# Designs tried in a protein design run: designed miniproteins, single chains, continued (5). Part 42

Each design is a single chain, and the fold is of that chain. pLDDT is the mean over its residues in the fold that is shown.

## One batch from the design tools (miniprotein)

Design m17436
Fold by ESMFold2-Fast:
Structure m17436 (fold): chain A 80 residues (1-80)
Amino acid sequence: EKVKVEVEGDSDKALAEQAAEYAKSGSVEETVEKLEKDLGAEVRVEEREEGGKRFYDIYASAWTKDGHMATVTIKIEIEL
């Protein structure tokens, strides 16, 4: 079964790279847990099903070491 993962975020490169590393397994639950525990991120998940596929849009917001709020979006597509 094909799992596709995309990461969108340009406000902080380190956050985007770390989010991509957490998401590489394709597991929504593991990705959310790592974002919340390791980065202290505020996470929201939106689920939708379309055309025999399930999509998860994961939105994470975290404070960087420089005191800025950075955001990243992770999109996970699962073929049913």
Scores: mean pLDDT 75

Design m17437
Fold by ESMFold2-Fast:
Formats: C-alpha cells, structure tokens, sequence
Structure m17437 (fold): chain A 98 residues (1-98)
C-alpha cells in the first residue's frame, strides 16, 4: 500500500539522518525491502542490525578514544535504548498497516 511504502521511506530517511555509515544504511534498507511483509523475521533482522551497529560503535569508541568496554556501555546505553524504542514503534506501525 502507499501508506506502507511511505512509512518505509520515512524510516529509511530517518536512518540516513542518524547514521553516516553507508554499509549499515544499506543493510537497513535491504532488511526493510526483504522482510517488511514478514514481521517476525523483520524483528529478528533489525535486532541483528542493532547488534552490528553497537559492535561497530563500540569498536570505534575503544579504538579512537581508548575507552574500556564498561565505559563504552555507559556511553551507548541511552542512545541505543532510544534507537531500539524507535525501531519497535516503527515495526508496530508497519504491523498495524498490514
């Protein structure tokens, strides 16, 4: 539907604004294009994407700022929780559209 496509396009634009990483942007796009009609797999693939995002940000913070894993966890806790909540809200809206 046009409503479903609009919701997907808005989510893609939001991720492009939040992330400068082209590989993670492209993976997000592919997940939405492939799994938008399979909510259970979409949830699984988005959780995997969040884990990959966290791993990359954690590595960059440790390498560039010499932070410990515990310090990285403290820094990323709030932004990752906010991103997860946004993704959960997006998936719920997509499910409600059918």
Amino acid sequence: SSEKKKLIDEALEQVERMLSDEELREKFRKILNEYADDIERLKQKLEEWLEELYAKLSRELQTNYHLSPEEVDRILETPMEQLRKWIEAFVKKLEEIG
Scores: mean pLDDT 86

Design m17438
Fold by ESMFold2-Fast:
Structure m17438 (fold): chain A 107 residues (1-107)
Amino acid sequence: SMETMAVYLGYLFAEEKGLDLEKIEELLKKILSLTDEDIERYKEEAKELPEEVKEFLREVAKAVTEEQLEPVLLIFREEQLLLDFRAISEEEVLPRVKAKLKELLGL
């Protein structure tokens, strides 16, 4: 659900105590698996989110860096997600994730 995803994303990156790799895995899977149809659907719902949730999602978009994704990629070396992810160049990985979040948030 959109509300669950938005809240989950917001809380993950609101924490300053470091990254939970299991939560980052779920985030990576959700963001990368979003279709154009999913984004269009959730984009309208995202407009109705409280301002503090939108602010958290903006922080998520900022925090998603190549450095934060690297530990996840190493762990999922043998997973199908990693194979699909590696089909994208390093320069495209972060832009794709951020582009999907930007579209979702209307940034």
Scores: mean pLDDT 52

Design m17439
Fold by ESMFold2-Fast:
Structure m17439 (fold): chain A 85 residues (1-85)
Amino acid sequence: EEVELPEEILELAAQVTEAAEAGDYEAAAEKARELLELAERALGPDHPVVASALAALGKALEKLGKTEEAKEYLERARERFEAWR
């Protein structure tokens, strides 16, 4: 069975990557938050896309100097990745 991701999730994931590659960590964090909320609603909290969104958000926040927030999101991402092995 082919698991197709909604177009909106694919588009947001691309926007997160583009913003991070451009060094626009504020935009990367905003898009990663949007991706996280959409992925949790559409795919459920255990989906790999949720773990990816949490990791992207944490990395962007770390680059912005929001170390405490970054730590929380990165720890949540790690727990999600561990659940997927």
Scores: mean pLDDT 79

Design m17440
Fold by ESMFold2-Fast:
Structure m17440 (fold): chain A 65 residues (1-65)
Amino acid sequence: MQIEKDYVYGLAAMIGWVSGAVDVELEDGTITVYIHEGSEEQEKAAELIKKVAKEAGFKVKVVKL
């Protein structure tokens, strides 16, 4: 189901913040999530963001630092 873009970005940012993700960006319909490599908690957060964003029609890119 299609969800309002601002709401999806806010959800992704909140999930990222709670799980200690470094940053979350939205550009041209792509949500980019920056996480630390080897952080299981941050990788799980990125997986949740992918699921939420996919339902809303966004592409998700995960960058490991």
Scores: mean pLDDT 70

Design m17441
Fold by ESMFold2-Fast:
Structure m17441 (fold): chain A 93 residues (1-93)
Amino acid sequence: KNKGKEKAKQLLEDLRPVIERVARRAAELSPDGKVTLEDAYRAAQELVERGEITPVEAAAALYFIGKALETHPEMTPEELIAAVKEYFEKLAK
């Protein structure tokens, strides 16, 4: 499914900087440096309020972050970014 792989790659490339920004800010808001879904929501809200990401980008990033956190309820930002990448790789199959 060549079209599916191309779309998944493009979506990952477009969303990767947004996901990284949300994940790292969420870790800064967390006392233990681990990202929960609540931390990700707070980080995304701050970034939208600052005009650093759009509400649409925030919603997309939170969807994929939420999917990653369904397997592990809290992750470091590096683990979360890796888990989202694996999710996109599964979608590309």
Scores: mean pLDDT 77

Design m17442
Fold by ESMFold2-Fast:
Structure m17442 (fold): chain A 110 residues (1-110)
Amino acid sequence: LDEEIAALLSPDPEVQRKAANRLVELAKDPETAERVVDALIALLTSPNEETQLYAIGALAKIATSDDPAAQKLRDRVLEALREATKSPNPKVAEAARIALEIVEQLNKEK
C-alpha cells in the first residue's frame, strides 16, 4: 500500500498507471480496501495534476467493482468525487464529474 501510494507520486506515467491498477486490486481485499480508499481520497488534494487524475480513475473503478468490500465503500467514494468536481483545475473537475456520472449510472440498480 505505502509503495503503491509512493508510486502514484512518480514522474513516470507508466509507474503511476501500474500503481493505480494495483491499488484497485488491493481494494478488492476487505483487509486493505478501506486504507486504499483513504489513501486515494487524500491524493485528490495532491499538487500534482496527474496524481489527482489517477486517483479519480482508481476511485471510479473501485466504486464500480462488483466486489463486496469495494461496494461497501461506494458512498464514501461518491462523496469524495463530488468534492473533486469543485476543483479549481478544470481537467480535474471534469474528470471527477465524468467519474461521478459513471459510478452513479453503473450502481443505480445493483
Scores: mean pLDDT 77

Design m17443
Fold by ESMFold2-Fast:
Structure m17443 (fold): chain A 94 residues (1-94)
Amino acid sequence: SMREEKRQTVEGLANALRLSPSELLELGSKELNLSRGEVTDLIYDLMNNDPTVPISERQAKLMEIAHEAGYEKRSEEEKKEFEEARKRQEELLR
């Protein structure tokens, strides 16, 4: 069904950005002041548009926000790994 295709499209994009589908939809809804359904439609249109057609300002803004969120999530994971490595080093020096 079209609803299932839209869900799969959102899941695919979220996975590519290292986000969960719910994180991507919540982020788009909050930052663009759209419903989750409207964000789903925006993502579906973005992923299924003719590559010769320029992306809309709303689609560009969604991708910018989503990429930034994915980057921040990875940055926090890197900070945790650094803290864990430091604790291991301190234990070896005791």
Scores: mean pLDDT 76

Design m17444
Fold by ESMFold2-Fast:
Structure m17444 (fold): chain A 64 residues (1-64)
Amino acid sequence: DGEAAVAARAPENAKIVKAFNKARDYWKQGKREEAIKILKEEMKLSDEQIKNALLGFDFLDAQT
C-alpha cells in the first residue's frame, strides 16, 4: 500500500501502532484485561482478531 493511500490517516496509523505497543506492554506485565481492553477500544478489533493478536504476543514472548 502506498503513502497516498494513507496520507490522511497517518496520525491514525501512528495511534494504532502506539496502542498496539501499549497493549503488548500491559500483556507482558500480566495486565491481560487492560491489554485486551486497549485492543478492543483503541484498535476496535473483533473478539477473533483480539484472540489472534494475543496468540501473537504469546508467540513473540516465547521466542524472546
Scores: mean pLDDT 67

Design m17445
Fold by ESMFold2-Fast:
Structure m17445 (fold): chain A 89 residues (1-89)
Amino acid sequence: LVEEAIRAFAAGDDLSALELLQKYAKEQGLSRDEAQFLLFEVRARGLVAAGDLELAREMLAEARAAAEATGDPLAARVAAALEALLAEA
């Protein structure tokens, strides 16, 4: 499901990707914050797989700015995950 969602985002099929992620979140009983983190991570992985590194870097910059401005643990967690992903790309 998660790998299929990454593939769907890479293909530009955002609706199918969101449906797959909603199904996964429901099956796993994820919290709102956990589901939101998963959405950001999977979308970023899809962008990297599609070769859209500029848009993936914009997502990282936004997550970093949010973490610095608000101190939100979710934003910090997203930023760390995206930074690690882009370092390996």
Scores: mean pLDDT 77

Design m17446
Fold by ESMFold2-Fast:
Structure m17446 (fold): chain A 67 residues (1-67)
Amino acid sequence: SKVDDAVEAVRTNGDIAITFAKMGNVGMADMFLSLGRQQADVNVDGREEQLAIYREKQEEMEKIIKE
């Protein structure tokens, strides 16, 4: 479904952001995290699930960056 596709897009962009953060590429990490957020902002249906995934990925990324 479109909701499942949107949730998967947020998760995928978040995972890519975390991967770049682990490589020390903060600029690319921020870019991909922002792409995930844009999916949540556009897709009202399933937004709560999308935002929960976004927040989880954001927190993990910030933890990696700060070490």
Scores: mean pLDDT 78

Design m17447
Fold by ESMFold2-Fast:
Parts: C-alpha cells; structure tokens; sequence
Structure m17447 (fold): chain A 62 residues (1-62)
C-alpha cells in the first residue's frame, strides 16, 4: 500500500520532500503516464543520492 511504501522510505532516512517525489513517481507508474514518470524521475535525480536512488528502485521492484 502507499502507507507502507511511505513508511519504508521514512525508515531509510528519506525527507518528506523526497518521499513526496517518490509517491509522484509511483502514481505515474500506476497510471502509465510517461510524462509524469519523466518529471518525477528528473526531480528525484536532483534530490537523491545514488544510494537513495538504488534503494528506491529496489522498493519499486517489490
């Protein structure tokens, strides 16, 4: 669920801004909206470290 995804990101030390961007990415994926996915991804690349991006990708695959 979205609440479980948000809680896992909080446990990994993500800020509320980073969590909100990750939720926008997840929404874009569920809606199959490529423009929303691209926008959220660009913002995440500017706000997350490579380690945080790797952790986010692992959560999205599960």
Amino acid sequence: TLDEFENELKKLGFTEEQINLALELLKGIKEKNQDEIDDATTKLLNKLTEEQLSKLNELLKK
Scores: mean pLDDT 80

Design m17448
Fold by ESMFold2-Fast:
Structure m17448 (fold): chain A 82 residues (1-82)
Amino acid sequence: EEEAKKRIEEALDKLYNQENPVEAARELSRLINTEASLEVVKEVLKNYPNRKKVAATLIELESQGLTDVGYGALAVFILNPL
């Protein structure tokens, strides 16, 4: 749980800074869908100050034709966690 929270924050930071954004998006998607509880993910996202910039990076990756991750759906989830 603590490790999953830290990894989510690290992936968000990489997307915010555009550091290996494809790898960061894949890691974030994996953590959200397989390793982290929805409540932990929601708490990290609610407390992340620059979600709009993270979402913008994901939308840019989708616009480049990348299909291995649901980049647009991930961006919507980041902006509007349950």
Scores: mean pLDDT 76

Design m17449
Fold by ESMFold2-Fast:
Structure m17449 (fold): chain A 91 residues (1-91)
Amino acid sequence: PTETVVLVEVRATPEAAEAVAATVEAAARASPGTLAVVTSVEGGTVHLAAVFESAEAADAAWEGAVEPAARATPGTTAVRVVGRVDVPLPP
């Protein structure tokens, strides 16, 4: 069993960036297997870092919740995964 960290970048209009951040944070937090979520907003760029209990949980959260939520939010211009790390759990 390994935890998985996913780093997501969302590009949005500056006026929509806070609403986009709130929407993707809520989608990630509501996803099964989510352990922690942190979001930051800088102008029109939203960064999301989320920790999941497994790679499968991370993939399901990204494909089933976070990416669709971001793309459905008005003002979103681009959504991408910028990093993924599988971390071994301590013994």
Scores: mean pLDDT 83

Design m17450
Fold by ESMFold2-Fast:
Formats: sequence, C-alpha cells, structure tokens
Structure m17450 (fold): chain A 88 residues (1-88)
Amino acid sequence: MRDLLRQAIGYIDRALQQAQQGNIDRAIQDIRRAIDLLQQALRQGGGQNVQNAIGNLQGALRQLQQGNIDGAIGNINAARRQVQIALS
C-alpha cells in the first residue's frame, strides 16, 4: 500500500506541474494514473484520506475539462495533502 501512495504522489506532482505549464492533456493523464493507484491502495485497506484524495482528483479532472485550471490546481493540492496524511 505505501508504495502505491508514493507512486500516486509522483503522478499528482507531475499533474500539478503540467497544469501550471498549461499542458492540460498531460495533467489529465497523470491525474488518471494517480486515481488508478489510489483506487488500488483503497482496495488494500486505504482509509478515508485515500478516498478523499480520489474525490479531490475526480474534482480536478472535471475542472480541467471545464477550463478551470486554478480550480483544478486547488483540487490537486488538496489530494496531495490527503495522500501525505495517509502516509503518516
């Protein structure tokens, strides 16, 4: 589980960087990979923080698809905090 959460942070950090650079398609791809890893972690006994992170990343996907980049960045940062709490 911890390795899945660490990999998810890596994709979340990439998604944040891509969104900030205006590379929206790459940000979406990185968010989807992070969601897949977090869903695997949730199945392995990941708790509420992992579930919250998935919700935040799903919010980020919707914001990016709507062209709300600032809203997406906020949701990506919220997801990152939730995964970091799950690692503690």
Scores: mean pLDDT 90

Design m17451
Fold by ESMFold2-Fast:
Structure m17451 (fold): chain A 63 residues (1-63)
Amino acid sequence: MELEKQEAELDASLTPEQKEILERIKKGEPVFPELTPEQRQALLDYLVRRGKLEAQRYLKKHG
């Protein structure tokens, strides 16, 4: 439950631009050439945090 809350809060912290970029990535669009260095860093930070929460949830279920 705590991890789900942290994931929801992380998703809610995304700017409209970041949400659009993630949706385009999910569709398989080549968005990288359109991103500024700042947008790439923010997206990377989000993905790293999201990935850590997913890994922690998986380990909690199976470890």
Scores: mean pLDDT 74

Design m17452
Fold by ESMFold2-Fast:
Order: structure tokens, then sequence, then C-alpha cells
Structure m17452 (fold): chain A 55 residues (1-55)
């Protein structure tokens, strides 16, 4: 299997939408999202996404 880590810093209000869009994009590319981490700090959110791909 292959592993991918995607990290994004986005406005906290947009975090949920960005997570869903990123998951959809990764799934279109054959990745399976296994973990999503969100750390909110003030008006920003740091999003970490772990995905795997069976090759």
Amino acid sequence: VEYLYVEKVVPAAEAEAVIEETKAELEKQGWTVTRVTVVRSGDKARIGIVATKDV
C-alpha cells in the first residue's frame, strides 16, 4: 500500500467544506481516506488527512 499525508491551513469556517472536497478529490484518484485531524486555532484550522492506496 502507499500512504499520503495532506496538510492544509484554512479559515476555520471553511474547514468542513475543505475536508469534504479534499476527500472527494483523493477518492477520485484512487485514494482511501483513513484519518482526518482538525486543529482549530482562532480563525484558522489546520487539517491533516491520511490516505492509503492499494497498488
Scores: mean pLDDT 81

Design m17453
Fold by ESMFold2-Fast:
Structure m17453 (fold): chain A 108 residues (1-108)
Amino acid sequence: MEAEEIGEKYGKEAGKGAKTAKEAGEAGGAGGQAGDKKGKELGSIYGQMGGGVTAVGGASGSASGTDEAGQLGTEMGGRGAGRMGAYGGEKGALGGIAAGEAAAKRGK
């Protein structure tokens, strides 16, 4: 959702400088790609952070004799963060495209 907002904002700002509907649409597409990239980058960073926190929890669990719980926690945390990053990237791309299309319609 943050990535979607980044894509929309970039598409709108780029579209404001466009003199034709074609240029506005192209600017929106570029905004979508920028949003997608940012969403994936943030997802990777958050995945690493989530995995680290889960690994600390897993180590604590293992010390308590719950090795299985520690392993499951580490795996689930990493997978969840990765999926959220990918979802944010997709939404960023869609938002940028929609912003570009809206700018192109105003250019008519």
Scores: mean pLDDT 46

Design m17454
Fold by ESMFold2-Fast:
Structure m17454 (fold): chain A 65 residues (1-65)
Amino acid sequence: MMEEKMKAAAEELKERYSDLIESVEVVGEEIIVKFKEDTLESIGAALDAIGLAFEVGGSVKVEFV
C-alpha cells in the first residue's frame, strides 16, 4: 500500500537526519518534513526526502522552523 511505503520512507528520513529534522508526518500521499533550521545540510536532506517520496510514488512538503 502507498501509505505503508510512505510511512517507511518517513521512518528512514527520521533515522538518517534525526539531528536536522524537527518532525516528519505522513498525511495521505504526502510526507511533511519540518526542519530545525534552513541550513545547507537541511536543504540536502530536503532533496533526499523528495527523492525518497518520489521513489514510493508520493510527494513531499518541506517546512522550516
Scores: mean pLDDT 76

Design m17455
Fold by ESMFold2-Fast:
Structure m17455 (fold): chain A 74 residues (1-74)
Amino acid sequence: SLLEEARRLLEEGVKEIKKGKELLAEGKVKEGIGHILRGIGDLLEAVLLAEKVKDEELLAEIKAAAAEAGITLP
């Protein structure tokens, strides 16, 4: 289901951003940025899917998770 895919992308996106921030803290700039960009992409896809299924609670959850990770989504 699109809802299950959106939740999977939310979980993967948050995980990738956290891994990217960890790598940046270790001085692995190229790898860290790569993980952060992948994570942002996953979160944006999750937003699009949540909007398509009209799940406002999930959309708010995705945006809150992004904000907690220091990312502002549209």
Scores: mean pLDDT 85

Design m17456
Fold by ESMFold2-Fast:
Parts: structure tokens; sequence; C-alpha cells
Structure m17456 (fold): chain A 99 residues (1-99)
């Protein structure tokens, strides 16, 4: 599926630390989910992983603060719109960040 293709591209970009491709492909996935009114738990997890990767890119100076914040806000609004439980989202963030 297109969703699985985009998920795989994001995961590969994260592994390669290609932060520009992470941002571009994750934005494409987010737009695809919105435009097609589709919901995927794996896609949501991948978007959260993309947020973490872009934060790492921000820390190393490869991603601007503004780019990171814009993407994080968009993902947060998307998750809120789909009524993702804030507790489950917090748990996922803690797991991804190793807290």
Amino acid sequence: SKIQELINEIKEAIKKRDFKKVAETASELLNYLIDNKEFSEEAIKTLVEAVKALFDGYIVGEVSREEFLRFSVLVSKFLDYHKIDPKELEKLYKEIYGL
C-alpha cells in the first residue's frame, strides 16, 4: 500500500539520518492520511518516530527549530483530531525516547 511504502521510506531515512527526507516523507504520509481520511496505528507510530528523529536532527544542527516545531505541531493536531488517548501517546513518546 502507499501507506506502507511511505512508512518504509521514513524508517530508512531515519536509519540513514537523512533528516530532510524524514521531514519530507513524513509530511507526505501525514497529508496522505488526511486527504484519504485513513487511519493507521503503524503510520501514527511512524510519525511519532519521525518527530523524535527530527528532534535529534535539531540537536545536531541539521534541522531548524522552526522546522521541528512546525512538524511536531502538525503531528500533534493530527493525533488530537483522531482522538488518540494522551496517556497512550505519552507512553509511546517515553518508549521511543527511552525514558
Scores: mean pLDDT 76

Design m17457
Fold by ESMFold2-Fast:
Structure m17457 (fold): chain A 64 residues (1-64)
Amino acid sequence: SARDAQARAIARDSLRRMAALQDQIAKETDPRKKAILGFALLAEQSELYLLERLHPEVYAEVAA
């Protein structure tokens, strides 16, 4: 359905942003900027956690 397609797109975008944030955190030397990036990563993780709980099939497909 269109809703499932949108959920998949959101999940894929979130996973991509998390990967980019993790890479930035690993390369960042400023502890303040690192903390800000860490909060952004937690926000993305929270969104994916909710998606996993509400639509586990969509999450499993995207995460695989």
Scores: mean pLDDT 80

Design m17458
Fold by ESMFold2-Fast:
Structure m17458 (fold): chain A 75 residues (1-75)
Amino acid sequence: SAAQKEAEKRKVLDLLFKMYDPDGSGVITREELKAAMESAGIHLTDEQLDLLMSQLDKDKDGVVSRAELEEVWYP
């Protein structure tokens, strides 16, 4: 169901930020995002990562917030 898919995406986001943002800043860097994708078995090229960052980093500050990830993962 849509609600179950939303709950699963929230779990993924929670795990992602817990693992790659352990100090609780609420943001992850491009390098941390790449590492997270690689840990999930997804190896992105620099071009693919740039495209993903352009979709996620709407504020153009070089980091990705939880809100920006939520916009992409469950729009």
Scores: mean pLDDT 67

Design m17459
Fold by ESMFold2-Fast:
Structure m17459 (fold): chain A 87 residues (1-87)
Amino acid sequence: MLEEARELVRAAKEAAIAGDAAAAQAHMERLGELVREAEARGDLATVRETRRLVAEASLEVARALITDPEELAEAEAAARAAIARAE
């Protein structure tokens, strides 16, 4: 599970850097599914780690894809709050 999550983080970041918003979103949605699967299993350690990875990837994806400064600032604030909650 964590290896799949790390690969999805890498894929989402690479897609975002390439300007492929649809691919980046699909990878991020799959990461969200992995968080829910870990929650369903009661694997709290995996939930925390996967949520941290999602939050970090969200920040980098937002920086790569969002060109509007206001939208970027809001997305960065949300991602930083999520990282803080995951730690």
Scores: mean pLDDT 77

Design m17460
Fold by ESMFold2-Fast:
Structure m17460 (fold): chain A 83 residues (1-83)
Amino acid sequence: MIEELIEKLAEKAVKLPAGDVAAVREMLAELFEELTGERRVTADSSAAEVARAAYEVVLEVGEIERTPELEAEVAEALAALAA
């Protein structure tokens, strides 16, 4: 459930050093592995790759149906991050 994702994210976030972007990516990778069995991102992943992985995990954990409209909105947001 998406609520479990939020709780686990909050628990990990309170332990992070402020401003350490690599530590944030590593925390997200650990969270994704705990929820889905796959790390999906690394400390070297781009912002777009991290955002795409987070979106996929939210759909999977939240049991949210993938719609063409949602995919179009996400594609536009990811294109902006990749630029």
Scores: mean pLDDT 71

Design m17461
Fold by ESMFold2-Fast:
Structure m17461 (fold): chain A 96 residues (1-96)
Amino acid sequence: SEAQQLLDRARQLLQQARQALQQGDFQTALQLVDQAVELALRAFELGAPVEDVLAILKEALEIVKELMRQAPEIVLQAIGRILRVIGDQLDVELRS
């Protein structure tokens, strides 16, 4: 399905983000995480299972936490935005 293709692409972007993070390319890692989150949310709108979307968002959150640990000044503003998006999705799951 289209939703499944978006989820697969989001997972690929998160793998690329982890590689960029490992190489110290924090700006690229952050951009790739942002793109992956956008694709996961689009997949959700297209009817992707909530558990699959949340799995990607949780992985994105772990990468963002590591970025905050290694490069807090570079990512502070974008981290706040990404964490709010992930937090909102987790809140929906917890209320359901």
Scores: mean pLDDT 82

Design m17462
Fold by ESMFold2-Fast:
Structure m17462 (fold): chain A 73 residues (1-73)
Amino acid sequence: MPTDEQVKQALVDAGLSEEQAEEAVKRANELIKSFGNGSFMSGPLVRTVGSRAAREAGADAERADLLISEAGL
């Protein structure tokens, strides 16, 4: 499974700052815990949070989703 570092790097490559990418990974992990940590949901949750963070930062949300998917989520 991809590490938090790999997901963070994918978000940075999509146009987020390192701090924004780290915060997005943190928020995704918080949401995964809230939903009972189902493995089948973790990838969609990380992609959703990453895409939203990219959109809020003015970066390409679709690129963020693709790069996280390429990292294995």
Scores: mean pLDDT 71

Design m17463
Fold by ESMFold2-Fast:
Structure m17463 (fold): chain A 60 residues (1-60)
Amino acid sequence: VKEDIEILYRAIFRGDFSGAEEAYKRLKEKKVTQKDILKIAEELGLSLNEQFLLVTYLKL
């Protein structure tokens, strides 16, 4: 889950799409919630603005 969120962070904020489709599929299959994403994003040291953008983009 954390690794999948790191992959999607790179896709959204750095334009590195390697493994992004597979990471998104894994998060969706695991039924990861917006709350789970926010918690992991905070643990990764993302800013509050980056956390909200990540959640908005993923919309799991």
Scores: mean pLDDT 76

Design m17464
Fold by ESMFold2-Fast:
Structure m17464 (fold): chain A 72 residues (1-72)
Amino acid sequence: GAQPPAALQALDDARLVELGTRLLQSLGYSEEFARRLAERWVAEGGATALYDRLLQLGVPEAEIEREARRLL
């Protein structure tokens, strides 16, 4: 997978889950489903796993980086 942005790598697990939940909701997933999915990916491989999964779903890299910077 692509290397995650430095801003994403700087987030703790709780903030990574919040980021993933918000971005998945923007794709049309419910908050409950989005949070469970984000929690699973963060548990599997932290920022790298979350980043790879979001890219696979078509979330632009620039959007992931912008939202990560907002959580710092």
Scores: mean pLDDT 88

Design m17465
Fold by ESMFold2-Fast:
Order: sequence, then structure tokens, then C-alpha cells
Structure m17465 (fold): chain A 70 residues (1-70)
Amino acid sequence: MSPMQQLVDNLEERADELLKRSTNEELNQELKDALAKLRDAVDSKSPLDEIQAKLREFVEAFRRVQQDAS
């Protein structure tokens, strides 16, 4: 398994823990969509700039869920 795939797996675990305490369906869906897009980019061996863009989208979605769940 590539280091990038391991990173995505670790991010999925962190997202799953956050989603267990979040009830905001819209923000939860945005986080799930961002994670899925990041995973697809990594699995498709997309250019690094595209992977970085999807990672940024994931981090922003994660922060929104975390702030709402707090």
C-alpha cells in the first residue's frame, strides 16, 4: 500500500470518529464527499497538485464538522 493510501486511511479513521458525534447531515455529507474525492484522486494516481487540492477540501470540510460538533 502506498504512503498516500495510508494517509487517506488514517484521515478516514479520524473522520469516522468525528462523524460519530456530529448530527449535522449537510456538513457530514460534505466531509464524506471530500474524503471520497481525495481517496479517488489517490487511487487514480492523479497529479500531486490535484491530490493537494482534494486534501485541502477535506481539511476544510473536517474543520466545519468539528466546529459544528463542538
Scores: mean pLDDT 83

Design m17466
Fold by ESMFold2-Fast:
Structure m17466 (fold): chain A 81 residues (1-81)
Amino acid sequence: MAQLKAFNAGYNEYQQEGESAFTPEELTFFQNYSKGVDLELELQRLQDYQTQLKNGVSLGLSLEEYVKLGKYVAFLQEQLA
C-alpha cells in the first residue's frame, strides 16, 4: 500500500536523522502544535492511524501528508521517551 510506504518512509527518516528530517517550517509547525495537545493522547491517536494503515485502511490523506504523519509519530515517541 503506497500510503503505508509513505508513512514508513517518514517514520524511518526521523529515526535516522532526528529533527533534521523536518524542514524548518515543518519543525516549527509540529513544535507549536504539540504545545496545544496532550502528547500521550495525540501519540495514541496517531498510532491507531498507523495500525489502520497496516490493515489496509486509507485515511484520505495525500502521500506527502502520510510522510509528514510518519515523521510526527517518530517525533512524539522521542518527546515522550
Scores: mean pLDDT 77

Design m17467
Fold by ESMFold2-Fast:
Structure m17467 (fold): chain A 91 residues (1-91)
Amino acid sequence: MEEQRRREQREEGKKAYEKIEKGEKVEYIGGPPESRELFRATIAEDQRSGTLYSFAGLGEPGETIDVTGRRLPGQTVEGETDGAFFYRKYQ
């Protein structure tokens, strides 16, 4: 878990989140790790802690993607890693 990497991922997530807020559409990506920027975009503003990005970037144990578009809580408390959202990509 690199703090610098966590901050960079959070910053990248904010940029993507701003893209969503500007009216640009992103699709739920429930699986592709290379496209985690979109999922991090959602959690960048929803998840206040940088811990989420450290874990999400490195693939922490218990990292499970659910079909509802977010991970289930249970990996950590205070919602640091339980608010991850994966944007589903429409084919």
Scores: mean pLDDT 38

Design m17468
Fold by ESMFold2-Fast:
Structure m17468 (fold): chain A 71 residues (1-71)
Amino acid sequence: DETARGGAGAATAGAYGGSEEAAKAAGLPIQSDGVRGALEARRRALEGLASGDPEKAGEAAYEGGMIGYLD
């Protein structure tokens, strides 16, 4: 997850406009546990911010923005 520059963004983008079926099969387990999926995404964002790495912080900010858009 430290090098998920394209991974997290691609999985999120796939859920919106890409092949959602493939994105869910290889990405998020939100189909089974929607709440768990949302909590896991938030936890990853917080971990990225807590690392102090500007690259990871930028990725975490992007994830946070997508979560806000979903709600």
Scores: mean pLDDT 50

Design m17469
Fold by ESMFold2-Fast:
Structure m17469 (fold): chain A 81 residues (1-81)
Amino acid sequence: SERDEQLVALARSEAESLRQVPELAAQAERLEEALRAYEENRSEEALRRVEEALAEVISRLLTSAVDKALEEEKRRKELLA
């Protein structure tokens, strides 16, 4: 379906972005493995694994963004001390 193609395209885009984020390398590898499995066998099970891996990536990106914001505030306070 169009939604499935959109999901896979989003997953590929996220996997490419994660190549620049070394702290999420493990999540990027799992997402890329899920995407390869889907390309080899376009089953609903393979698609669900892509969706699951993508959800994990998004969850980790959110956590990483929060951690970076907190670290930036610490750095700002250190520079003012």
Scores: mean pLDDT 80

Design m17470
Fold by ESMFold2-Fast:
Structure m17470 (fold): chain A 76 residues (1-76)
Amino acid sequence: MEKIEEIKERAKEEAEKLAEEGVKAKTEEEKEETKRLVELLSRVAPEEFVKLAEEGGPEAGRIFVEAALEMSKLTN
């Protein structure tokens, strides 16, 4: 349980920094990548993570997808 919480907190902190810096998808390719990652996250992650991915762009989305996969390995 503790490790899952640490993974969530770490990913959230990293994504919050990107969102605070105003790092958003700037190119059409980045917008499409962000949308794809957000759709994937909406199936496996809390809504707050989805919002941070939208504001932090594709890099934040990848952070949360990797965190979700890491948490999934611990739960199985």
Scores: mean pLDDT 70

